# Designed miniproteins, single chains, continued (4), part 81

Each design is a single chain, and the fold is of that chain. pLDDT is the mean over its residues in the fold that is shown.

## One batch from the design tools (miniprotein)

Design m14804
Fold by ESMFold2-Fast:
Structure m14804 (fold): chain A 80 residues (1-80)
Amino acid sequence: MKEEFEELVKQAEEYVRRLERLIDEKAPPSEISKELAKAQEAVTKAIQLALKSGDKELIERANEVAKRFGKAVVRAREAL
């Protein structure tokens, strides 16, 4: 579970970073939407695994990436 969580968080952080970059570069709405979907899936999986683990540290880390994703979602909606 911990190794699976580390990989999911790493993937989520990478997709969120790519989403942020696409928004900053004013990429086409289709590209922003596609990356948004990937980020949402990865973040959701990380949160679900953290909650299933009951580990406070993992839950806090999942919440941090979720907060960053939430900010990116607001910016993406403004760009679409």
Scores: mean pLDDT 82

Design m14805
Fold by ESMFold2-Fast:
Order: structure tokens, then C-alpha cells, then sequence
Structure m14805 (fold): chain A 115 residues (1-115)
């Protein structure tokens, strides 16, 4: 499934970024680890819905768009956090922004699929 592959790739990228950033921006790295744990749960749910044939082509396209937007937000947030390595408040805020872009919209779309 293109959605499952795209979401796994996002999770792998978040894990890699968390490991890379642990020493330079540790507050952001910790936030990325929380986002990974939440996305792992959503990935399992999406895999179940795909196996059941419950995801329409339109919903699949929307999920792919949300995953791509989450990648864009991740890149912007990492760049900002690296510009402010001594500002843990900025790092936490940027981590929350990534989580809001990645977790909340995907969760809402899954809820719409399962109505």
C-alpha cells in the first residue's frame, strides 16, 4: 500500500532525525520520539483498514497529502530548532508543531473512515 509505505518512511525519518538531533537539540529529539510512538499506533490501524478494503482511493490520496505535509513541517521545524539550539522552548514548540501536523489530521481521517 502506498499509504503504508509512505507512513513507514515518515516514521523511519522521524526515528533517524531523533537519533541525529539527540546531542544538538535534545528537547526536539524527545518530541520526535513521542510522535513516532503515536504514528506507530496509527500505522497499525491504517494497515488493518487497508486489509479490510475500507480505505477509498480518495481517502488514500488524502492520507498521502497529509504525510507529505507532515514531512514539510518536519523539515521546517528541524531547521528552526537548529537555529535555536539553546532555546528548549522553541524546540518543544517545534516538536508540538510536527506532532500536530503528523498525528492529529491522520487520526481525524481514520475516524471518518470508521464512522
Amino acid sequence: SPVVEALRALIDELRARAAELRDSVPALAAQLEVTVDRLDVLLERIEQLQRQGLITPEQEQRLLQLIEEARRVLDEAVARALAHPDDSAVQVAEGARIRQAAVLPITQLIQQITQ
Scores: mean pLDDT 89

Design m14806
Fold by ESMFold2-Fast:
Structure m14806 (fold): chain A 81 residues (1-81)
Amino acid sequence: DLTQEQLDQLEELLRKFANAALDGDEKAAEEYIEQLGELLRSLGVSDDDVETTKEGLLTIAKNIMDTKNESTRRRLAGYLS
């Protein structure tokens, strides 16, 4: 069973990760993924499951950042045309 403090810490890190990805801050997103991995290990999650979770989060972050970058590029191209 997760304590309330552990659940709050997990939710806070997930929120920070999501905000970093939405802001296009790749370094911050990667740092929060690493912190989430360490938290999961401390909760007894296996290294294999932690690696799988980190890979999934990295893929999500890249997809969010790529989508934002494409939207920004299209807006700039439209402005200059």
Scores: mean pLDDT 78

Design m14807
Fold by ESMFold2-Fast:
Structure m14807 (fold): chain A 70 residues (1-70)
Amino acid sequence: MSAEELVKRLENGIRKAEELLKQGDARGAYTIAKIVLKEAEENKDVLPEEKYKEIVERARKLIEEAKKQL
């Protein structure tokens, strides 16, 4: 997978988690956000630094918000 494809995949995961959280599916949102965070951290060396920071920040925020509803 190219870095560009990975960025798109992770951004789509964040969007999905945001939508699940808005629908009241805190468990689903937490699960997806945790997967996105793990995948970003495992691939930090291949991701553009700016995109890595943005994705990690958004994923961590989603995890915190979902955790409050669990």
Scores: mean pLDDT 85

Design m14808
Fold by ESMFold2-Fast:
Structure m14808 (fold): chain A 79 residues (1-79)
Amino acid sequence: MYASRVVSEALVRVAARYDPELAEELEELIRRNGRLPESVFNEAVDRLMSIDPTAASRIAGEAIRMIGDELIKSGLVPE
């Protein structure tokens, strides 16, 4: 299976802060497949967590922020 587009993009944004080379590889995979394969997503999360144990929570927070921003821009959520 594939991770969602938003979650895949959130992972790339977080990865860019810890491992820019990994972030570039993940962006290329998203360009190729439209989203990250679940196995690649899980491997990248494990790698980032070996650098920073809070990486998983940062990815979740970034995804929530991105969803919130998209809903506000769409006029679906009051500010």
Scores: mean pLDDT 76

Design m14809
Fold by ESMFold2-Fast:
Structure m14809 (fold): chain A 75 residues (1-75)
Amino acid sequence: SDAARLTSEEAAVNERAAKLRENAEEGTVWQFTELHLELLDLASRRPDVRATYIQQAQEALDLIKERMEKGEKAR
């Protein structure tokens, strides 16, 4: 079902986000870009927790901006 699929996707994204946050300096711009897009998708599909996912997506975007300002490019 869509609900079961969403729950599995949400768990996977949250686990990946936690690992990337724990090792933010080792994360690539591409990994943060994927996470940002996945969090925005979850925000659109989860009205009850939308604000939390928007906040996490913004945090990922801020990390991308910092890396790109330092000369790292998305690949």
Scores: mean pLDDT 79

Design m14810
Fold by ESMFold2-Fast:
Structure m14810 (fold): chain A 92 residues (1-92)
Amino acid sequence: MERLLEEFGRLVREAHEAGLEDAARAAVQAAVDAGKKYAAEIQAVEDELRRAQAAGAPQAVIDALQQQYDALVTEAAKEALEEARKIVEEAR
C-alpha cells in the first residue's frame, strides 16, 4: 500500500512539474473512481470482519478476512495507479 501511494504521489508531482496539470487532476480523479468501484466489496468484507471479531471467531478466520480486505484495497490502489500512469503517459 505505502509503496503504491508513494509511486502515485511521485507520478502526480512529476505531471505537475512537466506542466501536465489536467493530467495530474485526471490521475487524482482516477484514484477516487477506483475507490468508488471497490467500495461495496470492501464494505462487505469489513462488515464480515467486524461480525467475526464480535462473535469471537478463530484467529485464522479473522486473518483470512483481513487478507481479503487488504487484497481488495491493494487492487483498488493498483487500478488507480495504472489508470493514472496511462493518463500521464498519453498527455506527454
Scores: mean pLDDT 80

Design m14811
Fold by ESMFold2-Fast:
Structure m14811 (fold): chain A 70 residues (1-70)
Amino acid sequence: MQVTTTKTVVIDDPANGGEAELLKDQLRAAGEAAGAKVTIEATRSERVVRDGVEVDVPQPITVTATFTRE
């Protein structure tokens, strides 16, 4: 039977340089080392409205990793 495990991490300050990419690489390496198929998605909203005006403000990045094993 295939077993699927999902891990979700939210990075509140994505402007802190490469943290999301490092996390994605670490999650993929860990899953592959365990013999699992790994899929990783990162989502971020680049559009923010504050006080009725669009602003260029860093948004949280949500990283979701799914591991599938038999």
Scores: mean pLDDT 68

Design m14812
Fold by ESMFold2-Fast:
Structure m14812 (fold): chain A 77 residues (1-77)
Amino acid sequence: GFEEFEKELEEKFKEAKELVKEKKFEEAEKLFKEAVKKAKEIARRNLPEEFWKEVEEKLEKKEKELKKLAEEVKKKE
């Protein structure tokens, strides 16, 4: 259900953040982009339309967090 989807998304987001910390920015972005695409597909198939907005907002928040982290790491170089 939605909880399983959320857990998988959190695990992928954690992996992407670790890649950013290792300065593997391209790999992190690719991994997160693939996870987002998969998450949207799962949401569309398994969740009522009313929950799609919540999923989209959650994904947007995580994308902003990852981009901000990447910018901070890049600034230190």
Scores: mean pLDDT 77

Design m14813
Fold by ESMFold2-Fast:
Structure m14813 (fold): chain A 69 residues (1-69)
Amino acid sequence: AEAARRVIERALRERAGLSEEEARRVADKAVTLLQQGRGDGAGVVLIQAGLSPEDAAETVAAAERALRA
């Protein structure tokens, strides 16, 4: 879970311009949704946080790979 959270936090900070604290809060929510099998819900959360649909999809895919490792 930690590796997936860091992937999402990094994308939110670098691509959406969120603070470390904001990125962590959003990443925790997105990881919870991914752990529930709700990749679509995680993508929506990331778009609402400021990622483009393309960046959100790439970030979800990378986070899902990190959860499987």
Scores: mean pLDDT 84

Design m14814
Fold by ESMFold2-Fast:
Structure m14814 (fold): chain A 63 residues (1-63)
Amino acid sequence: SEAEEAIKKAEEAAKEARERGNRLAYATGMFGVKEAREMLAEGDEKGAAEAALNGARGAQQLI
């Protein structure tokens, strides 16, 4: 699903941030992943995708 693909992008961005030692970027990406997983548990596919993409984008902009 789009939400699952977005979560993978957020996880990938968080991993890159961690490898670069950027704790703020890592936290930003991981918060997006957590919010997306909670939204998926509630059946909100669209909200989950948006939360994950916001996390990925935020992490990438901080690196």
Scores: mean pLDDT 84

Design m14815
Fold by ESMFold2-Fast:
Structure m14815 (fold): chain A 69 residues (1-69)
Amino acid sequence: MEEEIEKLKEELEKLGVRLVLLGRYDEAQALGKQMKEADELVKKGELEEAKKILERALETARRILQELD
């Protein structure tokens, strides 16, 4: 579980950088907030909830980037 969370965070960090480079600062900021929320859940031992937040964030970020073509 934790390994999966770490991989999701690494992917999201890369997507966040891409959003910043494309001038999508609000979306990048929202992504950062979701990652911090997931980190807080991990500290509480709520790994399943943390993973769900990161998976939704990944789906949202990929959709945004796809719309930008």
Scores: mean pLDDT 81

Design m14816
Fold by ESMFold2-Fast:
Structure m14816 (fold): chain A 76 residues (1-76)
Amino acid sequence: VELTVISVTPTADKGVYNVTLRSPEPAPDEEIKEKAIEAVKEHLGDGYEVSKILSIDRIETPDGYVYSVTVEVVPS
């Protein structure tokens, strides 16, 4: 499934980021998690790792799906 990264945004909580993804068809949880982790690593660069996925919210639209993924990062 083609997942497009729309944004990577820091939240009010330190070390917590929100990743917004879009796909034209339903994506498996594993692909959503992989893409969100990739997006955060590209955004922050070396020295940080995703420690856990906190939540995945799915929104169905007429043209596909939007995913809001909340991740926790730590220094590597």
Scores: mean pLDDT 81

Design m14817
Fold by ESMFold2-Fast:
Structure m14817 (fold): chain A 78 residues (1-78)
Amino acid sequence: MSEADAELMAQVGAMVREARRAAEEGRYDEALRLLDEAIALVQKARDEGRIRDSTAAYLEAEIRRERERIEKQRAEAE
């Protein structure tokens, strides 16, 4: 894996952990915003050719899965 791939994976991982913490605290709108920012970051890095398409696809799938999990938690909390 390239250094840029590894750095983005680490950054996205940190954003996902922060979103998870926000959701645990009931701050669902903030959690979803963080995940939307993470997906935009991945798309920008891909568009700039800084990461592999496979890395972008993996990260987008992970962010989407976490977003769906948080949306379900919010729906169940209502």
Scores: mean pLDDT 83

Design m14818
Fold by ESMFold2-Fast:
Order: structure tokens, then sequence, then C-alpha cells
Structure m14818 (fold): chain A 100 residues (1-100)
């Protein structure tokens, strides 16, 4: 169901936020990045995550449509936001790991 999918995505996003925060804290303690460099890195990762997140959203909508599942506009917006955010967080995690 869409509600189960959205709940799972919220949990996955929450875990990724914690992982990204841990990596940021590790890099700060190591003194390898200024706050400006960190902000620039995270913004670049956010931008890179958007097209991948949009592609996953379009694929997920197609799969749900094939299953006969109709989403409300609010559910579509939440699904898009969660998939984009998940993609952005994955890119942030990747970028931060490449520096450590």
Amino acid sequence: SIDELLEKLREEVGKLIKEVQRLVDELRKAGKLSEDELTSLLLQAMEKGVPEGREEYEKTLAELREQGITLTEKQKLELYALLVQKSQLREMKKALKELG
C-alpha cells in the first residue's frame, strides 16, 4: 500500500539523516573541513540528488499505477519529497565518505 511505502520511506530518510549527521560530526572533529566548505559540499550533493530522486518517483508512480493504486495529490507530493530527500541524503553520505 502507499501508506506502508510512505512509512518505510520516512524511516529510511530518518536513518540517512542520522548517518549524514554522524559523518559531518566526524569530519568536524578531524578539522578537515571549514563550515563554508561543508555547506558547499552539502548543497552540491542536494542538487545532484534531485534528478535521481525524480527518476525514482516517476518509476514508483508507474509501478503503483500498474497495481491500480491511485494517489491523492498530497500523497504524490509526499512521495516525491521523500524520494528526492532520500537521493539527496545518499549523495551527501557518498561525498562525506569520499573526504574521510
Scores: mean pLDDT 88

Design m14819
Fold by ESMFold2-Fast:
Structure m14819 (fold): chain A 96 residues (1-96)
Amino acid sequence: SAPNQIPTFNSLEELIAAIEKALASDSSYMELFNIASAAAGMLWRQSQYLPPEMQAQAQQLIVELHRAAGEGDKDTLKAALKKAKDLMIKIKQQQS
């Protein structure tokens, strides 16, 4: 496979771990942006199989992630990623 600058995420668990690592480290804006893009994509795919209340939460977080990424502020983007991670953990628990 070609070398990727962005990690490929095969599961919710892998993406949750990547977000936790990014939030704990002094990650660049572009690294946070790329992880946010992956998080939005994962939430969109998962939202199709969720109860309506959780689907609405996922859709709102997708909007928040895109908005935070557009603002260019690392702290705002980290806050959005933390919310996305928390919802992904909840989704994983529902799939058990």
Scores: mean pLDDT 79

Design m14820
Fold by ESMFold2-Fast:
Structure m14820 (fold): chain A 85 residues (1-85)
Amino acid sequence: SLRAELEAATAELIARHPEYAAIYEARLAALLAALDGDPEARAQLEAVLRAEIEERAKREGAPKEVVEEALAKIPGLVDETLAAL
């Protein structure tokens, strides 16, 4: 099932990048909420994508303009992600 595939993919990501475990767990929770028809799933997914971008930017020393460009893409990424479910 898609649920089992998302859970397996998330576990693999956490195994490779344990420093992002909390973010990946939150992303999985938002995706599963979307599959369950939770009306808050969109807001949860937007919040977790923002947190991921900000955490990666902090770790990698990304310039402000790169971070702002990535954050501006979040609504479109959420739309694409939800449409793919």
Scores: mean pLDDT 86

Design m14821
Fold by ESMFold2-Fast:
Structure m14821 (fold): chain A 81 residues (1-81)
Amino acid sequence: EIEELLEKIKENVFTNPEEALKLIEELEELLLKNRENLSDEEKEELVVRAIEILAPAFSEEEGAQKMMATAEAVRARRAAE
C-alpha cells in the first residue's frame, strides 16, 4: 500500500500536482497509522523518497514544503544521533 502510494505520487507529480500533494498527505497518515509496524529508518526513507520526487514540482506548495521540512528535520536528528 505505501509503496503503491509512492508510485502514484511519482506518476502525478508532473501531470496532476494537486493530486500528488493529496497522495503525500495520505502517505503521512499511513506512516503515522503504521508507526508500530515501521522502523524509524523505513519511515524516513519513504518521506525522503517522496520529497525527492516532489521537490522539482512543488517549490511553492505549502503542504509539500511542510513535508520537506519534516523529512529534513528527521534526517538531521538521525544524523546527530
Scores: mean pLDDT 64

Design m14822
Fold by ESMFold2-Fast:
Parts: C-alpha cells; sequence; structure tokens
Structure m14822 (fold): chain A 90 residues (1-90)
C-alpha cells in the first residue's frame, strides 16, 4: 500500500527531473523561440495532469493520500516555477 504510493511519487519525481535538462538544453541553444516556450508549457501541463491522475487513482482505492498529495503539489509547483523562471530569464 504505502510502498505503492512511494513508487508513484518516485515516478512523478523522475518525470519532473526530465524537465530540468530540457530547460538547460533550450537555454544553451540561445533565447527560446515562441514555439519552444509554447511546447515547454504544454509538456509541463501534461506532466501536472498525469501527476494529478495518479493521486486521484490512488484515492479511489480508499487509501490515505494527504501526504502524497502535498508532495505532488510541491513537485508541481517546482515544475511550474522552473518553467516560469526559464521564460522570464529568456
Amino acid sequence: DEEKLKELEKLVKEKLAELEPLVEEARAAGPPSPALVEEAKRRGKEVVEEAQKIVEEGKREGKELEGLKKAIDLVVEAARELLEEHIAAA
């Protein structure tokens, strides 16, 4: 039960970790084009939606997910902040 929740949290963190090298590579290519910024926002939103679906699916099983929900919220906010900082720094 809790082990499964920890596995889901790990998957979410691994997906978000993939965003960081993408941001760095986009930055190394010079100022991001509007198309790259739009794609990054879209991809970030998809990751957020996937994380939310994982939380909802776990909650459907009648398990305690308050801690995991908070962890996912923090991870989601971190991903959004990373995207906003990249856009603002461009």
Scores: mean pLDDT 60

Design m14823
Fold by ESMFold2-Fast:
Structure m14823 (fold): chain A 98 residues (1-98)
Amino acid sequence: MLEELKKKLEEKFKTKGGVAAILYPKEQLYKAGVPIEEIENMNFAELMFKLSLLKAKEKGADEKHIESIELLLEAVETPDTVEAGKKIRQAVELHRES
């Protein structure tokens, strides 16, 4: 990425708690075609799981491994703790099989 474009992305994704560690995942997701509006609304856990999912897909990881990461992302986005717990258990089981 060009230095000027990188600075522009850093400014666009800036939050009150924003740090360089958060900017890297946002830049990677933006380069992968994720809409800026979606990226701006992600919390740290969502950013990390989406980055992990992106990297897994880039490396041609097993489908169960990819599904496991997707379930963890859904769990983080789920306000119901019981449903979140079910998704985490499914993710762990898929990861063990992958």
Scores: mean pLDDT 69

Design m14824
Fold by ESMFold2-Fast:
Structure m14824 (fold): chain A 64 residues (1-64)
Amino acid sequence: MSLDELLERATALAKAGEFDQAAALLREASRRYGVSLGTLLQRLRNDYGLPQEQLQQLATLLGQ
């Protein structure tokens, strides 16, 4: 799975309220691609249009 595919899936899960699954995918993406969780959260907002409310929930779960 590509980084973009992981981020698309994480965005869809977060929009569906599946925050634990979305957080797990972001941790996997961070580990596999060497990208910080903060950078991945910025990409969900900027590139995938994740609303601030869902972004804040993910950030809290990820300790960001």
Scores: mean pLDDT 85

Design m14825
Fold by ESMFold2-Fast:
Structure m14825 (fold): chain A 59 residues (1-59)
Amino acid sequence: MSDKLIDQGQKYLDQGKYDKAIDSYNKSYDLYKKQNDVSSMVGSKLLVVGVQLDKQLSK
């Protein structure tokens, strides 16, 4: 269930667990890729980029 992984990633992000959030979003991306859901794949990748940016700016 790809949406559950997105929700889990958001919870990790709220807790400052950036690496776990990125992992959850990447797992969501892989599931959407298997479903050929291009829109959701793009959304998942944008979430990964956002978390990576937040992590880098927090240093």
Scores: mean pLDDT 79

Design m14826
Fold by ESMFold2-Fast:
Structure m14826 (fold): chain A 66 residues (1-66)
Amino acid sequence: LSEHAKQVLDELLDYILKQGVTEEKLELYKRALAILRKLVTPAEMPELDALEKEYEKRIEEAKKEK
């Protein structure tokens, strides 16, 4: 997975977490992730899956800190 793609996803997630997690923002994030999955090779999928799991954990922790 390219460094640039990881940086863009990190920035998007960080922005969503700072602005407050909403359904609309999560849908935007999931759409971006789905597009990226179509652009990566099968060999890169495990790395993308690991990043998605880490990001989902961060989103759930942010929701619990209300």
Scores: mean pLDDT 74

Design m14827
Fold by ESMFold2-Fast:
Parts: sequence; C-alpha cells; structure tokens
Structure m14827 (fold): chain A 81 residues (1-81)
Amino acid sequence: PMSAAQISQLNSAVGEMLAWLKERGDEEGAKRVGELYEQILKNRNNAAVVKQKLQELIELAKEKGLPEEVIQRLEDVLASV
C-alpha cells in the first residue's frame, strides 16, 4: 500500500504535470495523466498495479517532454513502492 508521504509526493508531481500540460493546451495529455492518477489511487493497496501505472505515467511524462525534476519525483515514488 502507498503511504501518506508517497501519495503526497505523487499528488505534487501530478499537479505539476497537469499545470505544465494545460499551460501548453495539451488537454488530451492532461486527461491521460488524470486517468492514470485515479487508477493509482483506486489501486493504492496493490503494489503491482501501482508500479505498472506509475511506469505508464513516467513514460507519458518522458513522451511529452516534462521537466526532468517532475520525472525524477515520479521515479522516486516508483522506487519507494
């Protein structure tokens, strides 16, 4: 299960991803981030599902060219799960 600290760190990184994408008019990217985030929260007690969805979120961040600091925060959450 994800700890409160892990959820807080993920929420912060996701918030930055959403702001970055919306600022650039990437509504589809923002929607995909939101869907992955909701799937992680719904499955927070299933480490295998959380890891898979976090990996998908990291790949999306890399595909969209998000700042390295945001990608690193997501990777830190993944490493801690």
Scores: mean pLDDT 87

Design m14828
Fold by ESMFold2-Fast:
Structure m14828 (fold): chain A 85 residues (1-85)
Amino acid sequence: NPIGEATFVATTLAIDLLEKERNVRPRPLSPSTLAALEYARKHATPEQREIAERAAERGLKEPTFEEAVLAAVDEAHRLVLERYA
């Protein structure tokens, strides 16, 4: 499913970008979360990376990290639907 794959990769990378930009100390990642991030970093297409960057930019406009993550996930999903649906 190209929409599901693109959404997964774009949201995973956008959250990683938000954590780096806000200097959030990473919690010990679960093995499944670490595997998901490694997969996204290795397999992301240029289009999926562009979506992740734009989603992270949208998230950075929010005042809290929790709101930033929610906004970035929503924006990534919107951008994936515009490109793949």
Scores: mean pLDDT 80

Design m14829
Fold by ESMFold2-Fast:
Structure m14829 (fold): chain A 99 residues (1-99)
Amino acid sequence: SMKNEEIIKLLDEAMDHAVAAVQALKAGDYDAAREHLERMREYALKVRELLGEKADPLVEAVDAAIAALDAGADKATIVQKLVDALQLATDLKGQVLNE
């Protein structure tokens, strides 16, 4: 459906920003990582508008990654939170593709 195609595009954008945030963190660019996390959050919220509560775990995981970064957690902790959010986006995309 066109709705599912829109959701997949939004999830792909969220996943691209997650990957960019991980790369920025590995480079020590925390400002760029924060910007990519905010973009990932915007796309996750748009997915939630279309899928409702099914997208809540993704939004919560992105918020947890942002909170860890803002709290000055170590790089490994922030990367793990990002990887968890990326996995949730990947799983949700797989569910939408199989509908």
Scores: mean pLDDT 90

Design m14830
Fold by ESMFold2-Fast:
Structure m14830 (fold): chain A 80 residues (1-80)
Amino acid sequence: SIAEEAKKLIEEGEKLIKEAESLPKQSEVLKELVRELKETAKKLEQAIAENASDSEIQELIDLLQQLINTLKLLIDQEKS
């Protein structure tokens, strides 16, 4: 179900946030992206809890996926 996909993506995001926050030095861009990802994940959790439409949940999934992909690239860059 779309709710199961959303929950899996939220869990992936949480793991990635922990990785980002464990870095010894964090850029302002990284910190800002982590904040945006946390807010989007919270909105997605609320949408699921409130039984929002599949279209609304999908829009938040798409946004969260984009943020996760961007954060992965930035973490790799900052590890170098």
Scores: mean pLDDT 85

Design m14831
Fold by ESMFold2-Fast:
Structure m14831 (fold): chain A 66 residues (1-66)
Amino acid sequence: SPYDQAVQYIMKASDYTQNGDVQKSLQYIDQGKQYASQVPDPQKKQGLLSVIDQIEQQTKQVQQQQ
């Protein structure tokens, strides 16, 4: 499902962020956003987008240190 795909990409993005791989993290964040946008349940969609936003903010902070 789009929800399951979004979760998988979000988890991989988080892993890349923790490893300092900013470019891969941002790529997986973009894929996660694409699948999250396809989720028909508004509450689940907002939950996914909130998590994505947090990871993206963390990734950009890591990028500022490079």
Scores: mean pLDDT 85

Design m14832
Fold by ESMFold2-Fast:
Parts: C-alpha cells; structure tokens; sequence
Structure m14832 (fold): chain A 71 residues (1-71)
C-alpha cells in the first residue's frame, strides 16, 4: 500500500542520515527540496539539549519525505 511504501521510505531515509553531521543533513534537506526555514528548524532541533536522537532522526526523515512529495 502507499502507507507501507511511505513507512519504508521513512526507514530508508532514517538509516541514511543517522551517521550524518548537521551540515550534511542540511545539504540533504536542500537536495530534497526543503525550504530554508525547514533547514534552519532542523539545525535548531539538532542543537537543542535533551531532545532524543530518535525524535531528531524521525523529524529529519519526515522533513525529507515531505519535501520529496511522498507524505
């Protein structure tokens, strides 16, 4: 189903970005077509103390998937 394909793509993106630096993540977001406010929001989230890594990765994956039009 489309929902299953969307979840699979989310998991693929999450695995892709897990070892990336914030600058590499910012470039990946731009390549996906994300706006600069979205890129800046992700940079802010990355630098916020106490945010779980899993939440950051899910937010990055969701932002990339949304920019790619697969949400």
Amino acid sequence: SFAEETQKRMDEIRKEVVDMSVDEIAERLREAGASEPVVNSIRTLWNTPGVPQGFILDTIASSILTAEGLK
Scores: mean pLDDT 82

Design m14833
Fold by ESMFold2-Fast:
Structure m14833 (fold): chain A 97 residues (1-97)
Amino acid sequence: SMEALAAALRARAEEINAKYPEETNELAKAESMEELEEILEKVPKEFAKEVLELAIERGEAVIAQAKQHELDEEQQKKLAEAEKELEFLKKLLEKIK
């Protein structure tokens, strides 16, 4: 269920935040995908990998949920933007390996 998935993703986010509190605070300052990339290049690779893997899983879940409904023009635009952000995150994960 979506509720169970959301709970699991929240628990994983809390675990990452507990392990990397300073890095999580730096990441929270990102206001764009470009700023996110800059911050992730400066933090430990293990933190960056865990954050990107979680963000990708969350993004895939949100996109899958949105595609189950009939979308208006504005919702379709937001879905397209979310799909572009997901592609960016996947490419960034490949760079850090």
Scores: mean pLDDT 81

Design m14834
Fold by ESMFold2-Fast:
Structure m14834 (fold): chain A 71 residues (1-71)
Amino acid sequence: MATIREFVVKFAEKTKKDSPKEEKIKVAEEIAEEMGLPEDVKNGILKLLNNEEVSEKEQEALKESWKAEEE
């Protein structure tokens, strides 16, 4: 299952430190779609990159995705 950890790795590989915010958001959206991330996880990531408020539902989905492989 695709996880937010895998997303972070792919995002870091496809973006540069000095990439514009708009480019980072576009790359994040493309990676999330390619990985088939749940809608709430995808929306949460995009809102965080845009400095927008993440809903409680999206925050919970992000936490679950992050913890998916914690033993």
Scores: mean pLDDT 73

Design m14835
Fold by ESMFold2-Fast:
Structure m14835 (fold): chain A 76 residues (1-76)
Amino acid sequence: SPLLEEYLAAVEELRALVSQIPDEEIRQGALAQIDRLEAQGRRLFEQGDLEGVRAMIEGLRRAIEEVRAYLAELAA
């Protein structure tokens, strides 16, 4: 499904960015939260809640932007 593929791609992009966070405790906590988000999105898709999956994609895109900004500030 293109929608599920888009969701999982956003999850993996967020995971890759979070894996760059230097603080191990923050990094591990964020990765655990991303694992929970992946499971939640898969369940919503299995239940046919496509509106819920789209809302989660929007949330993931915002989180990706926020983590990118955070990492850029750390690199400055």
Scores: mean pLDDT 89

Design m14836
Fold by ESMFold2-Fast:
Structure m14836 (fold): chain A 99 residues (1-99)
Amino acid sequence: MNEAQKAVLEASEYTAFARLVFLLQPENEEETLLKLLEQTREAVEKAAELGGISEETAKKILEAIDRAIEAIKKGDREKLGEALDEVAELLSKAENAAF
């Protein structure tokens, strides 16, 4: 696995953890989700810089992350779940394109 593929995988792992936190609703859910989404953003930006994700796909993922953050701030659990699912779907497509 090259460094670009590793960055894509790291973004997918952070997104999977965020989805688990969303389902489990721990005491510190908001704080944990915000940290995981920041880590996902950094991994996506790194993957795009390394050529593991196209600029167009990276932009769509980053926009979905922004919607997830906005949903957290508004307490909109339905939109948060939708945004997290969109990030996961886009990253899955990016992984398939990287192989």
Scores: mean pLDDT 84

Design m14837
Fold by ESMFold2-Fast:
Parts: sequence; C-alpha cells; structure tokens
Structure m14837 (fold): chain A 92 residues (1-92)
Amino acid sequence: SHMQKLLEQYQEKFASLDAEEQQKLKLISLEVGVMQGELVRLGRAKGKTELGIKYAVDLRELFYEMIVQNKKPSEIEKELKAKYEEYKKELG
C-alpha cells in the first residue's frame, strides 16, 4: 500500500540520521500522536467522525513524507502545527 511504502522509506531515512535528530523526530512523533487523538475526538464531537480519522491519518502521513523529503525537525514541527490548525478549523 502507499502507507506501507512510505513507512518503509521513513524507517530507512530515520535509521540514517544522527542520534540528536532521531531524538527530536521521536518527540515530534509523540506530538503528532496527541494531535491525531484530538482530531479524532473533535471529529466525533462535530458529527464528522470519518473526516476526523482521515485528517489524523493524513497528519501522520505528512510527518513521514517530510522526513523522507529531508526536511529538518524545526520545519517539520512548524508545518505539522500549521496543518493541524487547518484541520481543526475544517472540523469546526
């Protein structure tokens, strides 16, 4: 699947990074998990359950894609937070 191939590319890229960059990305990954949970919760609360789940999946996919694209942790965090706020607005 597209997600499986992306996950494999992410894992290879992550393994090639130094320990400091790996640690920063692990912390951002935890933040993405929190954002995903909030999008699912908000979608459910607004009667948009499937859309909330889709946005949660799309946010995780964006995280993997940016790492594969060689973006730095600070840029990844900034772009993820901006996309998360956009998704929250769309859910209402």
Scores: mean pLDDT 91

Design m14838
Fold by ESMFold2-Fast:
Structure m14838 (fold): chain A 92 residues (1-92)
Amino acid sequence: SAAAAREAFAALVAELQALIARYAARLGDLSEDQLAQVPAELLRELRAELERLLARAREVSTLPLSPEERELLARTIEDLEGTLAYIDSLLA
């Protein structure tokens, strides 16, 4: 239902914001410049959490979202994929 989709979307946004806040407190920000200076063990931890969020974001993308929610989610998925690819390049 649309109500269930909205609830799932709101929960995903809250989880993403909580993850960003948690790592920003430890690392300053999640920019490429900052990530390049993070120890490998913290990068692996962040990678695992981002991969889990990306999987959830893809599941939420199958739900009946508003056009605005769909656009924001598509951008979020793109950003998560880009960040994961960058982290993978640092761990290579």
Scores: mean pLDDT 83

